# Designs tried in a protein design run: designed miniproteins, single chains, continued (3). Part 114

Each design is a single chain, and the fold is of that chain. pLDDT is the mean over its residues in the fold that is shown.

## One batch from the design tools (miniprotein)

Design m11963
Fold by ESMFold2-Fast:
Structure m11963 (fold): chain A 88 residues (1-88)
Amino acid sequence: MEELAERIAELLREKLLLEGASEEEAEEKAREAREALLKYIEEHGEEALPDLLAALAVAELEIRRLEGASDEELRAAREAERARLAAL
């Protein structure tokens, strides 16, 4: 549970950096989010798990969209190079 909250906060930090936030702003917002999530876990216990899993999935999807063409282009280029080597 706590690891899940930390992962969600890490993804929020990464998202904010991709959106052009400063490292200081991203770290501050991530810390606030982690504290809020830990409080939610403390208040709701195991009932918090479905909500945290949903939040994690949304955060991962948002980062994937924000990484957009540039990261996907680099990844696709690496995959194309691997495929070319495999075809030899």
Scores: mean pLDDT 73

Design m11964
Fold by ESMFold2-Fast:
Structure m11964 (fold): chain A 97 residues (1-97)
Amino acid sequence: GAAEEGARRAEEAAREAEEYAKRGDDEGAVEAAHRAAEAAEEAGEAAGGKAKLRGEIGAGVGLVAAGSGKAAGDGGRGGALGARAAAEGAREAAEAA
């Protein structure tokens, strides 16, 4: 369903963030984390009810990690960790739907 599609897109973005981080592409990793967070919000919205909060929490944690990493000059690590947090939140939202 739509929540599962959101979770899949968040997972794809998390894999991209890890790849960008491995190459030293800090901006790419942060941008991928933003895509993962957006997908997590969409997964939560599609899941609805109490499951929505899981997607929202994953997206929020992901954006904070990516932003903190960027501010510290460690955007690759922050982006990769943030994208993974968003993907896990999206997965939990889809499973709770």
Scores: mean pLDDT 87

Design m11965
Fold by ESMFold2-Fast:
Structure m11965 (fold): chain A 93 residues (1-93)
Amino acid sequence: MSDEEIQEFLLSLPEEVRKALFDAIDEAIENSKTPEEAARLVAEKLKEILSQIPNLTEEQKDALLRFAARHIAYKLGVDPEKAYELLKKAFEE
């Protein structure tokens, strides 16, 4: 369960891209009241950002989903595993 892999990937992104990603995730979470709503809004924002970065691997996409899920879990006081499952489902749908 590697915080290390997620952190290394995020640190590899340009600072402006990292800031835009973090701001988009935070904005989506702040505008939601439930884990399901947060997962849906974050998934839409991630799809939008990822569509602008054509060279992302599946591993890098999963790292972003795990990062976003942990942030949802922290902000809404829910289980990180549940947040990840909800987000992955919304993202793949």
Scores: mean pLDDT 75

Design m11966
Fold by ESMFold2-Fast:
Structure m11966 (fold): chain A 68 residues (1-68)
Amino acid sequence: MVEISVVTEKTEDGREVSSIVITNKDGKLLKDKSFAEIMKMIQEAAKKVLPKIPDEQTLVKRMLKAIG
């Protein structure tokens, strides 16, 4: 089972950035899924909730940090 959480934060520059965190029900990150599958899930969630994400690269970088 997978849980998707949306977190909206301000950066140090005062810009608004929304991050999507994907975890298993046990709170573990989805390391076993391909990056493409993770990105697809993020894009589907973002289209409904976060259509205003200005830079896809920012989202990708945050996901890479979360995945490790």
Scores: mean pLDDT 59

Design m11967
Fold by ESMFold2-Fast:
Structure m11967 (fold): chain A 79 residues (1-79)
Amino acid sequence: SMSVIERLEQLLEEAEKAKSAEEAARLGIESARLVATEFPELIPQAIGIQLQAIAAELENDIDLGVKAVKEALELAKNS
């Protein structure tokens, strides 16, 4: 829905301003959980995004965390 897209766009703006991989990863996990909740048929893809966000924190990779949020937004837009 439009409300979900707007929430994911806000999470992406916050992720692009993230100062740590932990912060970006947290936003990626939140985005994946939002997609799984609103689009249960996308749970397998949302799990993949959540694992990518966890990997971002473990690898100290901010860009990987931001990418997780971008992928969650793209999944929601294509639903």
Scores: mean pLDDT 88

Design m11968
Fold by ESMFold2-Fast:
Structure m11968 (fold): chain A 73 residues (1-73)
Amino acid sequence: MKAGKEALEQAKLAEEQAKEAKTVEEAIGAVLSGIGAETQARLLASGKEAEEAIAAAKEAVKTGLKAMDVAAS
């Protein structure tokens, strides 16, 4: 339970960082944070909490990758 909640919070923070990213470097940081949150959820969480945290982490990575493309354009 706690590990899943912590991973979910990290994923949400990574997505906020991705939305606020103004440079490629900031966007890369958000993507790496999202990957870390997904890895934590997969290794330490279970059941519905793991699924929710993994889904949120994937959205954070997706948002960060889009921010990186926009910043690089």
Scores: mean pLDDT 79

Design m11969
Fold by ESMFold2-Fast:
Structure m11969 (fold): chain A 120 residues (1-120)
Amino acid sequence: SFEEILKLHKEIIRQYEELIELVRNKAPDEVLLEKLEEIRALEEEAIKKIEEEAKKSTGDIKRELEEIAKELREFLEYSESQMLEKIKNKDYDGLIRVVEEAIAIEERIIEALKYLEKKK
């Protein structure tokens, strides 16, 4: 459901905010990597739920949901690569910037999903 997808994206934002706090508190790289794996699992679940809603939808709503799922998959591959590189290079300020960009994208996805829910 749209409600479950929205709740999941809000949880993803909260997990990214927790990741920023772990970085600020100088948590070990192992802890940062574990948090990234948790976030990745939640994002994969969110994409699958969007794809399931697309299968139940028709016309423009189906097309828009399929587009959101595709763009989100492409973004996840890119952002994961960037975040892992920042951790490897101990560029923790760079990591925070990439995470803040990820939060902004998640907020835009929430607004797009709310718009599509109102169209139903």
Scores: mean pLDDT 88

Design m11970
Fold by ESMFold2-Fast:
Structure m11970 (fold): chain A 64 residues (1-64)
Amino acid sequence: PSDEEIDAAVAVLIAAVLISIRKQHPDLPRTAEDDRLIKRAEELAKGNPDTQAAVDDARAAIDA
């Protein structure tokens, strides 16, 4: 696979984990770790619209 494909896969995995945590623990406060992970996922998703959409969903879940 290309580096871009690997980056996209990692970004989707980070997004899925963040969404899963929020879904299981909706009352947990937003943490600095959440901000770091979403920022990293956004960088890895750069240039891939489908991956960016998944990361945007994770950001919305954290912000809720």
Scores: mean pLDDT 78

Design m11971
Fold by ESMFold2-Fast:
Structure m11971 (fold): chain A 81 residues (1-81)
Amino acid sequence: SEALLEEVREIILKYNPDLSEEKVEEISRELTNLIEGFASEEELKEFGKKYGLSEETIKELYKLTQRLEEETLELIRRGSE
């Protein structure tokens, strides 16, 4: 979760450099929770509109959601002996 929070923060800072540190922390925390909950691309787009996030931000965050789903499925598959 902490590692995911850091990756989310880096994406936000990369594509939205004009956001304040306080807003970056708030948005990163909420987005990390959404990604850990396997939010759809549509849910991420709606969240992005609320905070004025760039389309590239949403695209990169959705890639994180897809990667987390793949990693979770792989762990379940490996645990099923």
Scores: mean pLDDT 81

Design m11972
Fold by ESMFold2-Fast:
Structure m11972 (fold): chain A 77 residues (1-77)
Amino acid sequence: SAAQETVDALVREAERLEKEADEAYKNGDYDTAIHFYRAAAFAYRQAASLASGPRRQELVDKANEAIKKAEELEKKK
């Protein structure tokens, strides 16, 4: 369905943003890492809102994990 395709696209975007955040973190660029983790969380939340069943909960959990990473980095600044 179009909704499923939109969820899949948002998940791919969120995963790309997490990868960019992880790379920035590895390079010590905490501001960039925080930005991308927050962006990934937003994309996962959008995907979750369109998803159902166990997939919805998995995406909510991924969004919460991304936000937690951003918040932990914010505390280290």
Scores: mean pLDDT 88

Design m11973
Fold by ESMFold2-Fast:
Structure m11973 (fold): chain A 92 residues (1-92)
Amino acid sequence: SLIDEALELLEEIAELVRKHAPELYPEIEALIKQFKALPDSDLAGKAGLLERVALLAASRLPDFSEEAQRELRELLRRMGEVLARLRALAEA
């Protein structure tokens, strides 16, 4: 499902943050926990949490190695696609 894709992307971003910006990890982890706690019917709420994680991770891109920056940029691109689809469904 789209929500399962979002969770997989969140966990991959969390692992990169844990390794390269560990000071942000508790905040990212808390947002993922909130995402999991929201019902699947709250697409708007889930989309908002995804956007917050993406913005936090993106703000720390310069702290990552060049290799990790490439990996994070690809994850953020895929997360942007999931975000757009979740918002479209919330508005349907």
Scores: mean pLDDT 84

Design m11974
Fold by ESMFold2-Fast:
Structure m11974 (fold): chain A 70 residues (1-70)
Amino acid sequence: MDNIMKTIKQAQDYIDKGDYITAGINIGVAQIGIVVMKGPDDIVKKYNDVMTKYYTKIGDFQTAKYYKSK
């Protein structure tokens, strides 16, 4: 679980730098980890917050709204 949080934090750092390609890769890795390990609610919430920010930055407002509602 600690490594999933580290991956989520790295995704946030890449979003803040404007590197959305590397951010997307880190998001994908975190998603696989959450699904496989049935991640606890706090990690899932943090992941959804990062997904909302990521999709907002790349202009996919429908997907951003979906994750914000979680």
Scores: mean pLDDT 78

Design m11975
Fold by ESMFold2-Fast:
Structure m11975 (fold): chain A 113 residues (1-113)
Amino acid sequence: SFDDVLAEIEKIYLELEKLLNDPNVTVEEIKDAMLEALKKLIELMEKYPEYVGYIIQSFVSIFKLVSKHLSSEERQQLLKDLKDLAKKNLNPIIAKVLETQLDKALAEIEAER
């Protein structure tokens, strides 16, 4: 069960890292990949509710990595789209936890540079 969660998160991370290392990648491709990553992790949370906290923390780490490749305005738009997806697909409590963690992550990134 947990090994399955780790394997799926690692797969998502490696796919995003490969995309970010492509010198021809567009901002829209990065945003689309992040939305797809969140959709996959939401499905993973539904299958393994006992690991929701770990899955959220893993996605926040991915969001921090991706945000370093985006402008401030692009980060804000991505955050809005991710929050909208979470609100539609997660229960209100889990959606609020994810939203709060993502807001904190963005604030930390913006404060550093």
Scores: mean pLDDT 88

Design m11976
Fold by ESMFold2-Fast:
Structure m11976 (fold): chain A 73 residues (1-73)
Amino acid sequence: SALDALRARAEALKEKLKANKDKIPIKTYTLLGFRLIAIHGEIYVAERTGDPALVAAAGRDIDALEEELEKAI
């Protein structure tokens, strides 16, 4: 499902962020970490409610986080 795909991408981003901790400024690392926590919360609420708008929002936020993490490394 789209939700399972987003969950898998969020987990992959968590591992990539963790693996690159020493390459990223502490402030940037912390902010990216908070955004990832927020995305996990969005996915959780989207799953519980079935709201397609929340699924779409989670998708946009994970796309944005992927871009920012790539730039930070």
Scores: mean pLDDT 86

Design m11977
Fold by ESMFold2-Fast:
Structure m11977 (fold): chain A 72 residues (1-72)
Amino acid sequence: MADEIIALLDQAAEAARAGRGEEAARTLRQLAKVAPPVLSQLALQMADLARAGRTEEAARNAELLREMIRGL
């Protein structure tokens, strides 16, 4: 479970860092389907940032969330 969420966050961060905002948003929406409610809400907010073209910010938020989950 955590491994799947971490993999999706890594994929979203990579897409966002590459400027592929719509791809990052799709990955974050997929993460929202498998994540607990609190993480799901954060993933959807990050997807909105990625769609708005704020891809660097979305990537940073995805990496921060990855660190939080890893520390669980």
Scores: mean pLDDT 80

Design m11978
Fold by ESMFold2-Fast:
Structure m11978 (fold): chain A 104 residues (1-104)
Amino acid sequence: MTERFRYETVNPADNWLLRGELVVDAEGRVRLVGESFDAAGNSMGEPVRLEFGVDTPLEEIRDRLLRELAEKAATLPANDLDGLLRLNAGVPAVLVLLTKWRQR
């Protein structure tokens, strides 16, 4: 059996639409994607994608996310603020989705 969990909200700080989807497969593997969109529906950056086991603690998932983002940020040119913003655009959607999924 598979579970699908979707969550959408508007971030009041910037009015970006935060969209997350999470799928749990029959083997207990979780695949998650988080994205942000502006008021016109344009993507604000790269989707953030994570894979983890359904029993993985939230702290471990957050630590992995931060580590993977830090590794990707290290590949960007020095002072590439636009690249950093685009790389991190899906992060709020992922964090909100994870919080809501755990509260279900």
Scores: mean pLDDT 80

Design m11979
Fold by ESMFold2-Fast:
Structure m11979 (fold): chain A 83 residues (1-83)
Amino acid sequence: VDTVGLPGADRVALADPAGDGVYDEALRAFLRDFQRSFGLEEDGVLDDAARARLREWQEVFGLPDDGVLDAETLAAMRAKFDI
């Protein structure tokens, strides 16, 4: 999946058409599972708190800890959470 420059690029590397941290149904469901794993609000929005947890996950998996939900990060998390 190609990534284009978005206003919220520091939050999500995948295409977010509104740049407001709200994504399609499948990605929101995945984010809710991620948020549940860290005891965050399960609203499916990648805010500053969720982004901080994403950075910690990236560090654990040896990925760049920039808090960007890219294809590599998503693949690693899918393998871990069986999604």
Scores: mean pLDDT 61

Design m11980
Fold by ESMFold2-Fast:
Structure m11980 (fold): chain A 99 residues (1-99)
Amino acid sequence: DLEKAKEKIKEIAEETVNYLKNHNLDEKEKEEYFKELDEWKEKQLSLPVTEEKKKMLELLIETVELALELLKKNPEVSENDIEFMEYMLEKLKELLEKA
């Protein structure tokens, strides 16, 4: 159910914002997450492209965009947290374009 998936995605975005608000990423943590995202992207590129995968990527992109909007409005969030989410958004968009 796509509608239930969208609702869950909004919850995940809000939980992510609350986590980052209370646990600002340092530079080392940011670099480690960048590496994990790169490895995840390479793994995704090795898997077959399905219509369901494309829809899931679109929902993830919407989630990250919503999280970024919320994070940018929060003065307690570090620039490292914003950069991490922007990097994630870029990788998700690259995956969708190659799909």
Scores: mean pLDDT 75

Design m11981
Fold by ESMFold2-Fast:
Order: sequence, then C-alpha cells, then structure tokens
Structure m11981 (fold): chain A 64 residues (1-64)
Amino acid sequence: PPSARQVALDAARRYQEVLRDPNATEEQRQAARQALRKAVTQLVEEEPEQLDALHREIEEIAGR
C-alpha cells in the first residue's frame, strides 16, 4: 500500500493534470482538489513532520 506522502503526491499530480487539461470540467477539477485535500489531511495525521516538505512540493507542482 502507498504511504500517506505518496498518496498526497499522486493526488497533487492528478490535480495538476486536470488543471492543464483544456477538456477537463469544473466537476473534475473539484473532484481532484477534494482528493488532494483529503490526502493532505491524512498525511497531517500520519506524518505531520512531512507537511512542510510536501507543501513546498505541491506548490512547485502547481506552478506557483
């Protein structure tokens, strides 16, 4: 089974893919965003020490 960090990274990658897809619907974007939020919440509960590193990785993936 994937780690909480891996689940969060996969969710962030999926969210980024949906944002870059011109054919993606708002519903698909919201679903991907909710999945990412859920994964980050799980990571905070299981590995809170990884949160700062993951936050920076997610911002980088999002192109901020």
Scores: mean pLDDT 75

Design m11982
Fold by ESMFold2-Fast:
Structure m11982 (fold): chain A 61 residues (1-61)
Amino acid sequence: LTPEQRERLRRLLGQVEGIGPETADEAVRRVTENPDDPRGALLTVPGIGPALADPLARALR
């Protein structure tokens, strides 16, 4: 995951009600560890379901 993609993901997550800085940072970390499956990585984060994971993964293309 590029620095620009990480910053974009963190910014998008920060706009979601109920997602705090800790959850956003954890999501960025998990996607960075599995950049080939960003949707799957996002789904492992507490508080992120398919409705959020799908558009976030799409934004990283």
Scores: mean pLDDT 78

Design m11983
Fold by ESMFold2-Fast:
Structure m11983 (fold): chain A 62 residues (1-62)
Amino acid sequence: MKLVVEVEVTLEDGTKVKAVIETDTPEEVEQRARDFLLENKKALAEDRNKLVAAAMEAIEAS
């Protein structure tokens, strides 16, 4: 089953990065979302929460 998460995340300096996660398992969605957030620690809290919510919705739909 294909799981897709796509969210635009804004960093504290105004830079926009696009998080695209495409994988076949809920565990990989969670892991890749976590890795993205660790690499982008300066992401705005609202956008971090948006990515987490999108990942959770994809996992729950699986």
Scores: mean pLDDT 79

Design m11984
Fold by ESMFold2-Fast:
Structure m11984 (fold): chain A 60 residues (1-60)
Amino acid sequence: SIDEYVEKVKEAAKKSAKEAYEKIQEIAYEVLNDESMSDEEKEELFKRLAEIAEEIELKM
């Protein structure tokens, strides 16, 4: 689910910004190739991942 992906990124962010960005990249690649997800679900996930990336940048 979208929430599972978001939680994975948040857990990576607890370790480092680098690990969070790597996790975002992995998830984005998986989601782009996931035929079971709708375009709307992909857009919502990418939006949430972008918000997390912005929060990480603000902490740096």
Scores: mean pLDDT 79

Design m11985
Fold by ESMFold2-Fast:
Structure m11985 (fold): chain A 55 residues (1-55)
Amino acid sequence: SMSPEELARSILKHAAAAPPEIRAVIEQTVEEGLAKGLSPDEIIDAVARAAEAAR
């Protein structure tokens, strides 16, 4: 299974193609999720919700 840090790197790599404002929100959400000790699935859900809200 993927570690939270490995998932974070994967998400940030894919987010590089997003507009700067959406990318910044994704980066912040990933950092907050890691700091809170969220599981990989919880981080994916948080990023998806944050990215949609930023559109």
Scores: mean pLDDT 78

Design m11986
Fold by ESMFold2-Fast:
Structure m11986 (fold): chain A 86 residues (1-86)
Amino acid sequence: AIKELDKEEVSLFEQLDTASDSEVASLVTQLDDILSKRPYVVQKASLEGWARFSKRKPKERIKIIKQFTKIPENVKKAAIAAAEYK
């Protein structure tokens, strides 16, 4: 089942919308570690949701999603699709 995101995860995603390039790398590393420990359906819902509704331009969202290394490729593909085809 899809569950509500922890407040910490929500805060990290919010920071991704306004962070500088150097801060983005750190935030991605933190989210990658946290999300990789979550069930697949939660990982997909979280990253896809951020990709759909982020304040960043679609191309920037895609670049950020591609920086995730611990998340399954299918989750990253779903998030990229959400960013491109909204």
Scores: mean pLDDT 77

Design m11987
Fold by ESMFold2-Fast:
Structure m11987 (fold): chain A 70 residues (1-70)
Amino acid sequence: MSKEEILKDLDIVEQSIKDGRIDDQTRQAIAKLMQIPELKQDLGDAIHHYYTLGDRDKALEIVKKMKEKV
């Protein structure tokens, strides 16, 4: 996956968290990003904060930090 594709998928996830909606595009973006070992842990943490804890702000911070790694 190219840097541009990773950033696009991260942007889809970020927008989904901001909108409070999870569609098929977001699920596919998450599935693709989870295959990248360097991003898997941070993405899992972001999803946990958003879906399990309801902490949208923390989830967005984690996604922003992931964009810095790419």
Scores: mean pLDDT 83

Design m11988
Fold by ESMFold2-Fast:
Structure m11988 (fold): chain A 76 residues (1-76)
Amino acid sequence: MNAAEQSAAGRELVARVAAGASAEELVELAEEYLKQGRPGLAAAYLGLAISLNYEAGKEVAPEVQERAQELLAQFA
């Protein structure tokens, strides 16, 4: 499939989870993508989780922050 279709599919999934998913749920999804061998998708979901957590409460949820940091370490 072409790059435009792949980008559209990625954006659709991101939009769906962002509409109904918490930052913690996005971290869980990123972890699942890492287990599936899809680091690009995992990175995108981690970035969204961090952004949503910052916007939603400006009070970083320690649980979400710790999980996101552990997952990000896998990319280093």
Scores: mean pLDDT 65

Design m11989
Fold by ESMFold2-Fast:
Structure m11989 (fold): chain A 95 residues (1-95)
Amino acid sequence: MEVEEGVRKVKKGVVYSDEGKVEKSVKYFEEGKEMFEKYEPSVKESMKKMSEGVEYFREGKVEESKKKVTEGMKEMMKKGVGKEEVMEVMKVEKK
């Protein structure tokens, strides 16, 4: 499912962020956002939070970036979209 693939992209972004690989992290966050916009218009609101996270990450604000991405993922979970995948990403981020 496209939403699940988008969540996997975001998860990779979080992992690369933790490794200090800013450019790769931003790329995967943007790929996840684009995938959600293209295939799941209903999640546009949560993707706005992810976009804010990507912007903070470009500014070197890693903690603010992770917080905004997590907020977007929580909004997706509240809408019943990709619950298992969203929870897995949140567990990785809290590590």
Scores: mean pLDDT 64

Design m11990
Fold by ESMFold2-Fast:
Structure m11990 (fold): chain A 69 residues (1-69)
Amino acid sequence: SEEKKQEEIEKKLAEIARKMREAETHDEQIELIRKETKVLQETADEKHKERLEEYEKEIIEAIEKAKNR
C-alpha cells in the first residue's frame, strides 16, 4: 500500500532528523543528508527527483562551508 509506504518514509525521515540534532561532526551531518535524500528518492517520480537533488546539493554545500570555516 502506498499509504503504508508513505508512513514508513515519514518515520525514517523523523528518525534521521533526530540523528541530525545529535550529530557531533559535519561528516555525520553530510552522511545523514545523503541518507535522507536516498529515502525520499525511493518514492519520488522523475518530476521530484530534480528537486531532491537540488536540496541535497544545497544542504551539503552549506555544511561543507561551515566545516571549512
Scores: mean pLDDT 78

Design m11991
Fold by ESMFold2-Fast:
Structure m11991 (fold): chain A 102 residues (1-102)
Amino acid sequence: EVKIEEKDNKVTLTATFEVDGKQYTVKVEIEAGEGPLEIEFKADRVVDLPDEQREKLLEGFRKAYELAKKKGPIKKITVTGDALDGRALGEFLRYLAEEEAA
């Protein structure tokens, strides 16, 4: 399940996924504002998501980023989770590099 919430200059993505019968939650906060881009990551574990769950998470990341970018330049991205999919994180970082380089 993926939930996206907008408030002021911030977009928050909350994604819940299941691996081996256990639920994990990832929260991504993207803040628009002036200044150098700050990126923070915090997770206790790395997991491998099934392709379907990874794609849903990536779609959520891109949508949250696009919504935040409509509010202005991106100032801060905070990713917090019980566990993170390393491939989804890597693909999101690649997406960010491409978008911020344009």
Scores: mean pLDDT 78

Design m11992
Fold by ESMFold2-Fast:
Structure m11992 (fold): chain A 75 residues (1-75)
Amino acid sequence: SADAKAQAMVAEYEAKLEEDPDNLKALYLLAQAYRQLRQIDKALEVMEKFLELALEKLSKEEIKELIEKAEKEFA
């Protein structure tokens, strides 16, 4: 199910973020997984962290490319 997939993604990307807190792909996918699980407050908190780090490290074009690639993996 989509919820089982989202729960697995939460576990996977939380573990990756413990090792590398700056992993932008992991932050974006974790936010999408929380959104799928209807944990909206957690999704917004993680998305805020993603945007703060992404705006510091990446150009607008690179951010758009990262989001596009990550959304394909979430589907």
Scores: mean pLDDT 85

Design m11993
Fold by ESMFold2-Fast:
Structure m11993 (fold): chain A 85 residues (1-85)
Amino acid sequence: MPSLSEIRVEAVKEAIKKVKEWKEKNPNASDQEKTEAARKIADDVVDEYGKKYNIPDGSKRVWEGEIFTLALTELMTGEEVVLKP
């Protein structure tokens, strides 16, 4: 069974993939639109992985905030997010 840390890494990878796809489709997006996209991607990914792996609500809330911050950073700076398990 994958650990919570391993599941979190996969959730972040999925979120960053979705962020890159959204960025490619929306090259002229405003900072507000980028913020809204980051929030929606974080919410959608955490909901999907939380249901699939029965992640506790407290962990989901922490991951949502973390993934939102990483997604927003990617959209605002264009820097690739590097993670270690």
Scores: mean pLDDT 77

Design m11994
Fold by ESMFold2-Fast:
Structure m11994 (fold): chain A 81 residues (1-81)
Amino acid sequence: ERRELAERIRELLEELKEALRALAAADPSLAEQAARGIAAAEATLAELEKLAEELSPEELRAAAEHLEALLAAIRALTAAA
């Protein structure tokens, strides 16, 4: 399950980067915040192999759930822009 959760987190981080890019295009007032979010997602992706080994499966599941919630919120914000 740890490997499956890590792969899910990777997919969610990649989707988050795409969603933030779409948000920046839809609402230029949020472009700076979106760019910071993309940088944070890229930093997390660079550390994902280490995080996947250090975090418990429960912590990885919680992280995936938080990323799914954040992704949904960003997509909703883009749709409202």
Scores: mean pLDDT 84

Design m11995
Fold by ESMFold2-Fast:
Structure m11995 (fold): chain A 66 residues (1-66)
Amino acid sequence: NSQVEADSLLKQAAENRRAAIKDQLDPSLRERVEARLQQAEVIKEEAARMLAENYLKKLGEISAEN
């Protein structure tokens, strides 16, 4: 029954909203998430730098051979 499904979804939405509000009220949780995102960005940037450096080194070797 579509009405029973709608009521179930509404109840789940209310529970999810309550959990989301609780997470937003916890500043320590937000601080941890931001710290982890910053750490992931640093790792990503370092990996990209290494790949670019290896690529340029290989191009330099080819260029120097001629």
Scores: mean pLDDT 68

Design m11996
Fold by ESMFold2-Fast:
Structure m11996 (fold): chain A 67 residues (1-67)
Amino acid sequence: GRAGEAEAEGARRAAIAGGLGEEGAKKVQDTVLESGADEDGADFAGAMGVATGDVERAVAAAKQHAT
């Protein structure tokens, strides 16, 4: 299916708002989509992007919440 597309897009927008560039924000979005993270996982990835401005931290957050 395509579950998580809306959640992944939300995480991307939050990451951009937090100071990540579009390339970094897309990496967060792709990670949410690839991992199958639920809505909570996508929101947490976005929040990490906003809080840290760090692409690697936001990506790690998305992966952690995909389990």
Scores: mean pLDDT 65

Design m11997
Fold by ESMFold2-Fast:
Structure m11997 (fold): chain A 83 residues (1-83)
Amino acid sequence: SEKLEKMRELYEKVLEKALKLAEEKGEWEPLPADADADLSALSPLQQEVYRWLLENKRRPGEKSITEAVEEMLPEAEEAYKEL
């Protein structure tokens, strides 16, 4: 079921609880924040989030990551609060 897959991915517990609070406030910077960044080292879900951040000119962080996940899956915000 696509719903079940979305739940499993539900952004895998909202992208591992916003990449563990944006790498515990060191912020999440796996790659340079620019349009030419090679995202292939990231998982598909991380790539999706990172691209959203770049397109929306948001810097990686717990809040911006959760907002990116929320944009793709509105239920994610509520799931995040329940975790």
Scores: mean pLDDT 68

